# Designs tried in a protein design run: designed miniproteins, single chains, continued (3). Part 14

Each design is a single chain, and the fold is of that chain. pLDDT is the mean over its residues in the fold that is shown.

## One batch from the design tools (miniprotein)

Design m8456
Fold by ESMFold2-Fast:
Structure m8456 (fold): chain A 93 residues (1-93)
Amino acid sequence: MKLTIQAEPAQRLASGDVRFTSRASGPKEALIDIQWRRADTGELLPAETQRYPSGEVLSTVVVSGARPGDRFVRTATAVGEEYAQASQTVQVT
């Protein structure tokens, strides 16, 4: 199974909060889940997730108090004919 995962660069908002946006895609019939975690603690972050008929999944999370150098791991898991998982680390600048 082929799983594609992309993170946009972390965006610092006017409030000082940091927004993370991620897209993942796989085969149309695959169930895709995206999780965001702090790299240092493994803490699961609450994210808004949208699923599209194309099989693409969009996940967005806003983190308050994120400091330059903080690292977050985005993991996409696809379950269908086969199992696939991909992770990408995003660092706050």
Scores: mean pLDDT 76

Design m8457
Fold by ESMFold2-Fast:
Structure m8457 (fold): chain A 89 residues (1-89)
Amino acid sequence: MPELTEEEKKFVLDFLKTLIDNNAKTAYVDLDSLAEYYGISKETVERVLKKLEEAGLIKVEPIPGTNFLKVTVTDKGIEFAKKLEEEEK
């Protein structure tokens, strides 16, 4: 559904799997830390997360007074991650 490059697909698959494995399927993330961890630009992280949110695959909630985002994977996001994993095989 969202238009993703191969590099963005790898980031998305790993990130969604991390959310799925987390308690309550939620993570508190900083964009700079995500960009550094995945070896992509902060602009790419922001763009990809926005595409995922608009596609209904994640829910993003800014935490007031901080640089942290509360990101939760949706049921649609879980299904999307399974499809990406099948493509990787």
Scores: mean pLDDT 78

Design m8458
Fold by ESMFold2-Fast:
Structure m8458 (fold): chain A 67 residues (1-67)
Amino acid sequence: MTVPGGPPVTVAQARAAVASVTGKPLEDIEEAIKKALKELGIADDDNTLLTPEQVAALVRKTKELLA
């Protein structure tokens, strides 16, 4: 799982971490993750590297979009 303060991770790894944290099927959260990435100005590409701060922001934003 992705934790803030670690090395950068890919968007694909961050998606898996968000799915695990939320406990929801990928299909239900994929659109929310996509929107969160766009709102944060992060490229929606599986190979894009995220900083720990970006991963934390992605998790938070995705949870907000799912609420």
Scores: mean pLDDT 75

Design m8459
Fold by ESMFold2-Fast:
Structure m8459 (fold): chain A 95 residues (1-95)
Amino acid sequence: MELSAVIVTGTGADGEVRTFGVVLPKEVAEELKRRAERSWEDARQVFRSVGLYQLGMEASPEEIKRLNEFVKNLVRLEIRLIPVSSYAEAVAAIA
């Protein structure tokens, strides 16, 4: 299975920059990027989804609240897909 690291970089209205990453199957990563390109609302939801993946199941309510507030204030989003061939390469790509 081909994998891709999905790196999302968002800029808030106040100039705050946040970057999140997740490793997904290539087809899923490419669909996520295409979805983000459909509309600004889809782009915001893609950023939020990647952020939630990186924060994980152990994310505190405060961390989730901060992510949601940042997503509401997003004015710019960049998405990068980095092909990866192994778990070690995947971890390095999102570190």
Scores: mean pLDDT 79

Design m8460
Fold by ESMFold2-Fast:
Structure m8460 (fold): chain A 99 residues (1-99)
Amino acid sequence: SLVAAIGRAVARALREVAEEIERAAREAGKPEAAERARRRLLELAERAEAARSEEEVLEIIREATRAIFEFADEVGLPASRAAGLVLRIVAAAVDARLA
């Protein structure tokens, strides 16, 4: 149940981040990048909801971090903004674990 709570919190944060990065990609005139970013982060969100261990959640956060930085670079978002989006996902996991 704790792992499930963390997974759901991470999934929610990933969906919110997906909306922000998709919006930025569309604003940059890269609709294909927007669709790829949305798909990738939503796939990671589904995996987070299905996660059975803290190790699986950590691996999903690592994959999300890489994906966020790669898409941020592709659409011209500064690294500081990418870092902020990653921190939101990590904060969601920490908050769920401490609740």
Scores: mean pLDDT 86

Design m8461
Fold by ESMFold2-Fast:
Structure m8461 (fold): chain A 77 residues (1-77)
Amino acid sequence: MVKVGIHAKDEEEALRGGEEVGRLAARTGKPVEVTFSSHMTPEQVKLAEEKARETARRFAAEHPELEMGEIVGIKEE
């Protein structure tokens, strides 16, 4: 399992973090545990999660025979 933190101060950083998580899941084929910083808004967390899933889905569609790592989001305390 790969552990990654997303510490976004705005929506742009949230989208960037989500995209990188999606790419990481696609590249490694390993489960990715994403910890969201406690100061992120619910909207920022949702944007990051949606972007990660979108990015992972795009790579899975291009390479359906590759193992895709699962993305598990956990809110940081």
Scores: mean pLDDT 73

Design m8462
Fold by ESMFold2-Fast:
Parts: C-alpha cells; sequence; structure tokens
Structure m8462 (fold): chain A 84 residues (1-84)
C-alpha cells in the first residue's frame, strides 16, 4: 500500500539523518555523542515499529524491520568502532 511505503520511506530518511549525525560525531572524536544519537535512533525505531504494528500486518512490520536493519547495523558498527 502507498501509505505503508511512504511510512517506510520517512523512516529511512530519518535513519539517513541519524547516520549523518553519527558520522559527524565520530569524525569529531565524540564517541559519547555518537552513542547518544544511536540510542535515540533505536528509541525512535521502536516507537515507529510499535505504531506500525497497530496499523499493518506482522508480515509488513517484518518487511519494515528488514529494510531498516542495514542502516541500523552500520550505525552500530560506527559507534562501537569509535568507542575503541
Amino acid sequence: MEEFEKEIEEMLKKLDSYLAEIRRAVAAGDPERARELYEKMLKDIVDKLNELEKKYTPEQVEEARKKIQPKVDEMRRLVLEAER
């Protein structure tokens, strides 16, 4: 559905924004800021997925998780590397 696709697109755009901010924090040598941004991103994802679970099927919510997971994994990798 077009509405579902739009919500996923909005989520991916927010993740791109978080990824850019985390990259800036890491480049600035601020692992604490990178961690804070990552944790805030995770909370926003959980809140959005809970909202989607109320409107869409479990299969659609799982598709959303699979589409966002690569960006989440990239941000996690950046934060963990910065903390070393």
Scores: mean pLDDT 84

Design m8463
Fold by ESMFold2-Fast:
Structure m8463 (fold): chain A 78 residues (1-78)
Amino acid sequence: SMPSQSEIDEALVRMVAGIGRATGKLLEAAREAVRIAKKSGDPRVQRTAAELARELAARSEDPEVREELLRLADEAEA
């Protein structure tokens, strides 16, 4: 059986966050994850993007990067 569009979008959000963790490009990854989640319109996908952006924030040692990641997490669920 084929996955739903929301299941595909959630998988893409998780993949993008994984790339961010692997490359250290946390802001680029979070921005792309939020973009996918907002375009999806699915509250579950938006919540997943927010949770992943907060996880990326916890990995950042730069206060400005952390603050922007937390702002992006809030934007995902707005």
Scores: mean pLDDT 87

Design m8464
Fold by ESMFold2-Fast:
Structure m8464 (fold): chain A 110 residues (1-110)
Amino acid sequence: KDEEVRKMVKEAGEALRERLLALGVDPLVAQNFADEAEFILRRTASAIYEALEAGDEEAAEEIKERAIRELEELAARMLPPEVQPEVIELLREYAEKLYEKVKEIVEKKN
């Protein structure tokens, strides 16, 4: 369901914002970063869903890999170096979990 994916992405963005604040990241930076990460994850989920619905698993995997790279670059650009490793690990986990969730939804609809 589109609603399940949207909810998952929104919850990931909210959790990321809270984690950044807990790590002492500036509130404005934390907000802007979480918003951009949520946007990337939402766009990625939609693109993965379309690729998998079309039967193109290779394209779906490429979309996931590109999103992980984009999120890593975002973290490197926006966040203090000391918090980057932990946040990058969380973003990779979010992207992988999102891919599996979208794949599960598509497989259940066949």
Scores: mean pLDDT 85

Design m8465
Fold by ESMFold2-Fast:
Structure m8465 (fold): chain A 89 residues (1-89)
Amino acid sequence: MDEVAKAYDTVLRLTGYLSGRSDEGRKARTYFNLALTYAVLGDRKKAEEYLEQAVEYMRKAGASEEDLERFRESAQTVIDDLVAETKKR
């Protein structure tokens, strides 16, 4: 639970920071919200496809490769948690 909470905080900080700075950052946040939506619906494939779009727009928004790696790892943790929770229902 603590690791998942930290992953959520990391994702919100990175996407929030970039969305305040550029149109590309706002698109990254939109695609990440779509990834979360499909993860909640249990569609891991769609969630991961939209996560890749979010990462691409974060790169276009000027995110460093270190921030992109940290975002990808944290976002994958969040997606895994949401998909696992959906499968328990």
Scores: mean pLDDT 78

Design m8466
Fold by ESMFold2-Fast:
Structure m8466 (fold): chain A 107 residues (1-107)
Amino acid sequence: MEEAEEAARRAEEGGGEGAETAGRGLAGGARGAERHGSAVGASSAGIGGAGGLFEASLGVGGERGRRAAEAALEGGKRAVKKGKEEGKEGTERGAAEGARRAAEAAE
């Protein structure tokens, strides 16, 4: 009984690391996208008021802002995927090791 609790705690530790990495990646990506998205959104609103000259000057800024927002979003998505896969592998390995130790102690 106590060994099963220790195995569960070790599995939680492995899963917690993956969940933390995934959570931080998602939060970082969302915040990065929000900051760049807000800048792009404000620029788009300005274009509607100013016309062609503003369109030409914001063409370079708008594309750079969009690329930065897309890169931040992709970075966040990659971190979430990596954290999810690492978290799942960590939890599975922790549970398998805990089960093996419990079986060995039962022998």
Scores: mean pLDDT 46

Design m8467
Fold by ESMFold2-Fast:
Structure m8467 (fold): chain A 78 residues (1-78)
Amino acid sequence: SELREKGEEYRKKGEELRKQGDYRGAAEKFLQAGLYYYQAGDFESAGESFLKAGEAARKAGDLELLLKLGEVFDKLFG
């Protein structure tokens, strides 16, 4: 699945940025990974990616990303 492959690509980019201390960049890549996994029907990997995005956004102190993640979560799971 191309969507799942894109999810994996963005997940790896997020992990790389997290290791470099770029928590804002990591959060954005994990959010994109979660969206691709969700579209692929891989809800477990989507949930894990969204959780990592939230953790990274919190570490970045990025309230805007945290609010955006909440909106995405409500849209997909509310």
Scores: mean pLDDT 87

Design m8468
Fold by ESMFold2-Fast:
Structure m8468 (fold): chain A 97 residues (1-97)
Amino acid sequence: SPELERFLEEVIRLLKKYGVPDEEIQELRKAFEEVKDNSLGDQVIALTAEVMRIIKKYVPDEKKKEFLEEFERILRSIPALQPFVNPDAVKRFNVKL
């Protein structure tokens, strides 16, 4: 999905801004390739889980709230761009955040 590719690139830009190393960016891209044939909801859940793992390891506690606020702005763009996404899957994802 071009919109999901854009989401991935926006998330990568955010991670690099917060000092996440290129090695972790490569692992995130690999995780995306592994789930690219799954439903959009499942792809977003998997990518969000990987991002949460990365920020727990690399983003200082005092910056985590700011990171999460910027990440939520990126996430909020997905439902608006993809009306064919299962609404229940998107709603279930949002409840887990």
Scores: mean pLDDT 71

Design m8469
Fold by ESMFold2-Fast:
Structure m8469 (fold): chain A 83 residues (1-83)
Amino acid sequence: SLEELAKKIAESDEELQKEVIRLALKEYFKKNNLKEPNEEELEEIINYLLERANELNKEEAFKEFLSNLSEEELKKIKEKLEK
């Protein structure tokens, strides 16, 4: 379930957490036909969103990020957790 996956991501390392946020942001820009930020700008947004998730509700935040990913992207994230 997304709830179980979000909990595992919230308990995982920061690198995987940042990757989930990066994928969700890229999907957001793609779906809205917006110009994707450069890598420096993207890293700043990712760091900001991770900080906010940690301050509020980390599991709920990652559930929302994961809900925006495709089935293929979700599979890749699951494979990284099972490593």
Scores: mean pLDDT 82

Design m8470
Fold by ESMFold2-Fast:
Structure m8470 (fold): chain A 68 residues (1-68)
Amino acid sequence: MSDVEKAKELLERLAELERRRAANGGRATPEESREIARLTAEFARLYERLSPEEQAEVFAYWTELLQA
């Protein structure tokens, strides 16, 4: 799996958790909050290693996920 593919997978998981949080009045469970923090940290480390073109691709994918 490429770093771009891994970043997209992490964003899919974050989008799912954020959707659940929004449906629950903006509140996440302690377990969900820990998972969000973990995935966010992993994504940040990976994103910093991407080229500008790869970062743009990942950002476009995140925008698409938010519209779904």
Scores: mean pLDDT 81

Design m8471
Fold by ESMFold2-Fast:
Structure m8471 (fold): chain A 88 residues (1-88)
Amino acid sequence: ELLKEAEEGLKYIIENVEKMRKEAKENMSLSQERLDELVKEYLENQPIDPKIFGIEVAAYYILLGGEPSELAKEVLSEELLKLVKEVV
């Protein structure tokens, strides 16, 4: 289950990496506070599967030259996070 979800998330990142890179640059200085705010907004609406959304947020953080927040790490497994870093 987790592996299949990670595979779908990685496929999404691979297909959209250039768009995500541009969006990450436009959203420079993604702070811990902003990341927490995005997670809160997501939890209220849930438009995307939680694991896929978590992978997307982690990818943005990595593209900005940072590390995912402790909150993001709580949602994503270490295995999933490593896979995101390999793709991004």
Scores: mean pLDDT 57

Design m8472
Fold by ESMFold2-Fast:
Structure m8472 (fold): chain A 85 residues (1-85)
Amino acid sequence: SLEERIEKLEQQLDEAIRELAEAINNGDSAAIAKVKERLEQLTEEFNRLKAEAEARGDKESVERAERLISRGQNMIAVADKELAR
């Protein structure tokens, strides 16, 4: 289902955020860059799920996808800031 797909990707986002924190703590620029790429891919997938939810009139899934897109974008910004150091 759409909800199950969103839930699965949210779990992947949570894992990517944890991996980003570890990479930053270790000063591992290569790992930060790799996690950033994964965050970008996940954020793009959330945008696709949002479009699917909108087409179905599923307002709750749209709002959930929007929150996850925002979280992904915020974490990409954190990764970019660390890589610019």
Scores: mean pLDDT 89

Design m8473
Fold by ESMFold2-Fast:
Structure m8473 (fold): chain A 80 residues (1-80)
Amino acid sequence: GLSAATRAFLDEVLAALETYSPEELAEMLISDAELERLKDKPAHEQLATFIVRRTEAEPREEDVRALAREIAAREAQIRA
């Protein structure tokens, strides 16, 4: 399962989506060099990758996909 650190960071990002788009959050949180490496991914997946890489000792693609879905779902809920 996800670590407490990953869950806490995700919760902060989910709260920030009430004020900022995923694209705006990615630009604020992720360095230009890291964004260039993630440029072919949508912003919710960029954010998910960033969170998992910062908080998990062994980053897994399954965790990135799960976080990306949660971010996308929260954005959809806010924009509805």
Scores: mean pLDDT 85

Design m8474
Fold by ESMFold2-Fast:
Structure m8474 (fold): chain A 84 residues (1-84)
Amino acid sequence: SSEYQALVKKAYELFLKESDKTVREIVEEAAKELGLPKSYVDEVLERLKELAGLSDEDLEKPIKDLPLEKQEALLEALKELMKE
């Protein structure tokens, strides 16, 4: 949906700026700015876990504290989700 793609794009923009926030916090912030419900947040987080190989614990860590390989995988996963 266009709403889903807008959420992913906003999360990607925030990811580049907000390394002190967790993956969950960034997706939640993006959803709040777009007025989207929790179901969109949950869907994006599950897709990021699948595509970037993130665990539930990884979603709760500040992005800066993730291994570099996981930070790169997260960025690439967000780019792929924006294409679909």
Scores: mean pLDDT 85

Design m8475
Fold by ESMFold2-Fast:
Structure m8475 (fold): chain A 90 residues (1-90)
Amino acid sequence: STIPPLSPEEIERLEKLLQEAENSTDLDVQLRALKEAITLIGNSPHLNEQVLEFAKRVLDLLATLPDTDEVNALEISAAVVYTIAKRKLE
């Protein structure tokens, strides 16, 4: 069975959220953007290579942020999405 890819609109939104997180020096702005990105990829009906790549990029960005309870909670959420997507592709 073929899992449909992320739409161009979803990809554009995810890229903009990740760029906002990368370019901001405000932790609240970074966490808001990353939280929205995790929600978008986690709620996607398609668990494909694009979801895996976006989840990996979110995890990489979270690793650059201060060690706070909110950052740790988002890392757990992103890691769950990454693990589920990875298992579906293997």
Scores: mean pLDDT 78

Design m8476
Fold by ESMFold2-Fast:
Structure m8476 (fold): chain A 86 residues (1-86)
Amino acid sequence: MEEKIREIAEKLLELAKKLREKGDDNTAQVLEELAKRLLEDPSSVQPADGFLLLQIAEYLREKGDDELAKKAEEIAEQIFELAPLK
C-alpha cells in the first residue's frame, strides 16, 4: 500500500512539474497538494482523487496536451485500484 501511494505521489509531482514548466501553476498546485496529502496520510486516498485526475486529463486533452492527459489518466487508474469501495 505505502509503496503504491509513494509511486502515485511521485507521478503527481512529475506531472505538476511539467505543468509549471508550461505555465499552468493552478493545476500544478492542485496536484502538489494532493501528493502532499497522500504522502502525509496514505489512508486518505479516495475515489474523488481519481475523478479529479480524470477531470484534469480532460482539461489537458482540450488544450492539446495528450501526453500529460495520458499520465493523469494512468494516475487515476492507480488511485481507483487503491480506493474502489469509498
Scores: mean pLDDT 83

Design m8477
Fold by ESMFold2-Fast:
Structure m8477 (fold): chain A 78 residues (1-78)
Amino acid sequence: MEELAEKVKEVLASRGVEVSTEVAKSLIEALQLSEDASEEEIEKRLYHFVASHSVEELQKIPGIGRELAEKLKEAFGV
């Protein structure tokens, strides 16, 4: 879990989005990411998840407020 959370944080940081470890863990649970997921797989799963959810729906994830939800949309171009 901790190593997967670090990968999620690195993928998001590469797109200009900084998140806490707690938010990264919430995203892992929301996306149902495998512990052995690659950074490439994480990026693809995050893209599809962010593209498929509104700003309001992203705010339902623990630790994600409106500003972070909007940054996620901008970071993935959706």
Scores: mean pLDDT 83

Design m8478
Fold by ESMFold2-Fast:
Parts: structure tokens; C-alpha cells; sequence
Structure m8478 (fold): chain A 96 residues (1-96)
């Protein structure tokens, strides 16, 4: 389970990534931010069946930037073709 500080760090970091994406509408950004909060509050539900996705989000919450290989493993685990933060958020939110 994420600490309150780790949840806030995760939400802040991922919301910044969402806000900085010029391809997303304001409606799409709002929907994604809800998914980010859902993941932050339910991350432990991923641990057993999606351990690479769990570890990836946990390391993001802890401010770890050396996560490229783990992002790739999370993408493979979720069956997505692109290892990008927004794509992983969309797919992980469906599993919670």
C-alpha cells in the first residue's frame, strides 16, 4: 500500500504528464486524472496478477526515474504495444 506521501507524489507526477500532453482534450485529461486517483488508491490490487505494473507504479510514486525497463515489462504484462505512462494508466485502471 502506498503511503499518503507516495500517493500524492504519484498523482502529482502523473497529472503533470497528462497536463503536458498536447494531444489530449480537457475532457480526456479529467477522465485520466480520475483513473490516476483510482490506481493510487487501489495499487495493491495489481500486486499478485500484474507484479511488473505494480512495481512500475510503486517506483514512480517513490520518485524513481530509472524505470524504462520496468515500463516495458509493465506494457508487455498489460498487452499494450507502446510503453508510455498514459497508456499504462488507461489499461491498469480497467483492472481495478
Amino acid sequence: MLTEEEKNNFITLVNQIIDNDPSLSDEEKAELMKKVEKIANNIDKLEKDYPNTYEYFYRLARGDTAIGPLRVKAAEELGVSSADDIGLIKEAAKLI
Scores: mean pLDDT 82

Design m8479
Fold by ESMFold2-Fast:
Structure m8479 (fold): chain A 71 residues (1-71)
Amino acid sequence: MTPQQIQQIRNNLITIMGMSDQQAQDVIQAIINGDRDRVAQNTPHPGLRAAARQGIPSSRIMNAIINMVPL
């Protein structure tokens, strides 16, 4: 994944999902590491929490955030 793609994910988590810089960084790290429980714990967004818990692959979660598509 490119630094530009990570920056886009970060911006969408902050501006659209209302996360702080630190919360966005923690969620990004958890997604990259495939740590679905940590994604669920660190995000206030109910759809992202549900997607992580249901075992949707990290690649699909990241792609949905970049494109702002429901999971």
Scores: mean pLDDT 70

Design m8480
Fold by ESMFold2-Fast:
Parts: sequence; structure tokens; C-alpha cells
Structure m8480 (fold): chain A 64 residues (1-64)
Amino acid sequence: SSSVNNKINNLNAEGKKLDADIATLTAQLAKSTDPDVQAALQAGIDDLTAKKTAVQNQLKKLQS
């Protein structure tokens, strides 16, 4: 259905945005020398990675 296709398209767009945000934080983490900043960036990467897993799980359910 068009509704399911719209959800799949939106989830794919969200996944791409999450990949870009993870890449950005990972690049910042690689350049950081402050342990508090490193911890905050790692927490952000972990949060975005969990969100990406949720998006991937939703896509699997919609494409099954």
C-alpha cells in the first residue's frame, strides 16, 4: 500500500540521517582529547546506534 511505502521511505531517510550523524560524532570523537567530551560523544553515538537498530527492526517488519 502507499501508506506502507511511505513508512518504508521515511524509515530509509531516517536511517541515512542517523548514519550521517553517527559519522559526524565519530569524527568528532577521533579529534577529541578531553575525556568528558569523549564520554559525551560516545554516549551520543550509542544512542544514535540504538535508534538505527530500531529503524532497521521496523523496516524488517514492514518488508516481511
Scores: mean pLDDT 90

Design m8481
Fold by ESMFold2-Fast:
Structure m8481 (fold): chain A 91 residues (1-91)
Amino acid sequence: KKLEEEVKKAREEANRAIELGKDSPLAQQLKEKMDQAVKDIEKGNGIESLKELGKTAAEFASQGSRDLGREADELIAEVAEAIKILKEKNK
């Protein structure tokens, strides 16, 4: 339940970041990494995909405008929460 809610939030933040930076090549990569993370989470193996998504979001934040950086920071926070939930389930 909680993981599905965090994944939904992360996807919404990713979509906002993509819309703000849609002309950036990193926007395409962010979309692909988000879709991969969702697919891997459904298969029970999403931690590494979420780490890659967070890394791509951090690169996007460093190259974008101030507004894009804020949306990317929100995405990074949601990715961190999803990773924590997955780690707790694996205990």
Scores: mean pLDDT 72

Design m8482
Fold by ESMFold2-Fast:
Order: C-alpha cells, then structure tokens, then sequence
Structure m8482 (fold): chain A 68 residues (1-68)
C-alpha cells in the first residue's frame, strides 16, 4: 500500500533525525506493527510520533514524506 510505504519512510526519517528516546520508541513500534501487518497499531504509534515530532521541528519533514 502507498500509505504503508509512506508510513515506513516517515518512521525511518524520525529514527535518523531525532535523539528523543520516546520518539524513537514510537517510530520503532510503528515499523514493527507495519511488518506485522497491524495497520491499526501502526497508525496509533504514528500519531504518537507526530505529536513528539512537532515539538522537535520534524513535523514538516514527516508531512513532506506523506504527500503523493
């Protein structure tokens, strides 16, 4: 799915660009859920990661990866 691929890229971006342990944990849990095919769990962790990313100035980078 294009959405699943974009979510994976967003999680990888956050892992590469943040030193926040909570954000990195949310991104890792998101990737684990995507690998398991659990889209509901992946979406939950994605929302957690977005909230943390906005506080670190990473929100715009994530949004750019979610665009078509």
Amino acid sequence: SPLEERMRKAAEYLLANSDNPALKEAAKRMLEALDAGDLETAERHFLEALGLASREGLYDGVVSLLKT
Scores: mean pLDDT 81

Design m8483
Fold by ESMFold2-Fast:
Structure m8483 (fold): chain A 90 residues (1-90)
Amino acid sequence: ILPLARKVALLLEALATRVGPADAEVLREAAEAVLEAARAYEAGDEAALAEAEARLAALQPAVEAAVAKLSDEQKEAALAEARARAAAEA
């Protein structure tokens, strides 16, 4: 699950480069929470996983609002950038 979470985090970071600073911070916070949830899951840390899941749930409306501001072209560019970064890190 951690490799998939890293790909999701890279996409959120790529999307963050295409929005304003407040929305960028929300997307980067969500990226970190995704990685924290994956690490907690792999470690079997139920308390840390529950905390990361609660953080993601709290961030979800703001993440959705930030992503909704992006054009389809910006979303496609972010996905391509995230895929290239994931391939380079592999």
Scores: mean pLDDT 81

Design m8484
Fold by ESMFold2-Fast:
Structure m8484 (fold): chain A 77 residues (1-77)
Amino acid sequence: IEEIVEESFEEFLKKNKVDLTGLPGLKEHLEEIKEKIKEALEKYKPKSLEELEKALEENGLAPESFKELIEKIMKKL
């Protein structure tokens, strides 16, 4: 799970050309999001995209902002 989340995050950042050095605090915010995704995956063990979206909402994360990332994670599970 940790490896899947890390790889999916790296691919998402590369595709969207996110420059972590240009935005103070963005790196900390992204680390918080990674942790919430990992916790949701471990706690709820979602089997579908819809279940993962619900698990993330229960864990306090808005899935709309990270829909592409969530889809990448589900493809690797």
Scores: mean pLDDT 68

Design m8485
Fold by ESMFold2-Fast:
Structure m8485 (fold): chain A 74 residues (1-74)
Amino acid sequence: MSMDLERAREEMRRGVEEVRELLRRGASRDEVRQAINRGASRIVEAGENLPKEKQDELLREFAEEVGRLLREAA
């Protein structure tokens, strides 16, 4: 369990950093949207064996952090 959780958290951090970097360099809205979708998919794959509540928690944290970055960049 801990290994799957750590892997899912690592993918979440990577996804957040990818979005942050895209926003920093002025990437298009479409590029940012695609990066968000890729990040969410990687989190789901890494967390496949986690309880549903933990999967939902990770995706919620990812969405909140990405949403914060989008608001700050706008």
Scores: mean pLDDT 83

Design m8486
Fold by ESMFold2-Fast:
Structure m8486 (fold): chain A 85 residues (1-85)
Amino acid sequence: YQAEVEARLAAAYQRGYDLAVELLRAGRYDEYDAVLQQADAQIAQLQQLMATNTPTAELLLRLQELQAFRDGLLQGRADVEAERA
């Protein structure tokens, strides 16, 4: 089970990273900002839901996947910005 969870988190991170690199290299900054804002909003909503209700394993994993995706988005942006410096 742990290997499956790790694979899902790695996939979520890579999806965020690849999307950030693709959008930013294409100059699609508004779309990148919209994706990042959507991820932040979904994380905040899940955290609020879990604070007011008993968290399920599925909700915890969904939160971790969204956080990994967001981390990928931020790293992709940092790498693209570093390439231009």
Scores: mean pLDDT 85

Design m8487
Fold by ESMFold2-Fast:
Structure m8487 (fold): chain A 87 residues (1-87)
Amino acid sequence: MAQGIETNVSIASLTLPPEQAEKLLKLGKEAADAIQNGDYESAIKKIREAIEVLREAKKTASPNDAEFLDYVIERLEKVKEQIEKIK
């Protein structure tokens, strides 16, 4: 299940431009598909790309949006760390 990634992206879409929200949804789906297929390296790569999109959005975001983006980034980092612990 991609519940954590997809839910966080859906929440972020309320504060992000549509183009960035669409990129995050695509990356979240691709990461979830990779996890389902056991392709953990591709999943990690897609999660890293999603984090970078969020970090770039944060540079120009309002303080409230930046705090919300930090929350989403932190959750994605934790998902990435869990996958990286799989041998």
Scores: mean pLDDT 72

Design m8488
Fold by ESMFold2-Fast:
Structure m8488 (fold): chain A 94 residues (1-94)
Amino acid sequence: EEEKKKKIKEVAELLGYILGKQASELFSNMSEEEKIEYVKEFVKHLIKQWKEVGASLEEILETLKEAEKSLDPNAKLDEKIREAAEKAALEELE
């Protein structure tokens, strides 16, 4: 159970970081409020899909670590999108 809680936190934090880094490219024409709502719904849908296909937390974490390697290191981190995505992920993975 402690191990599961740690992995849930790692998945949520990494997903938030990835989406926060991608926010400037994905949401250039959206208001801050629209970006936050979009990312919350996106994260909920994504995690629901992962649960439906029976993906383990370990498999999800490995997939996200690979996605992180593909990020532009010069991309700015959108902290509000990061926080919104992380919170949504934690709520769905609990």
Scores: mean pLDDT 80

Design m8489
Fold by ESMFold2-Fast:
Structure m8489 (fold): chain A 100 residues (1-100)
Amino acid sequence: MLSPTERILEALERLRELIRELERKGLISPQTAEEFLAEIDRIEAGLRRDPQNPALALAAATLAQEVVETARKNNAPEEVIRELEEIARELVAAANELSR
């Protein structure tokens, strides 16, 4: 089993791929995609410096929830929304583990 931090980093990379897919399909603007991807880069860089930082883990979960909400508002396909929700749930679970 991966550590909580490794699971967060893996989930963030999956989130990155889905954000790029949403941009390619015209479901989010290039500016919105760039802002989300920059936040992923910030969180990943922070976690590499401090792998057990619960605030950064929570920031990752919050970001995933914002991407889910944005995808829903833009009528993204149900399968994409479900994948985003799975990533958000995994990030919440891993963040809770890091807080213990």
Scores: mean pLDDT 87

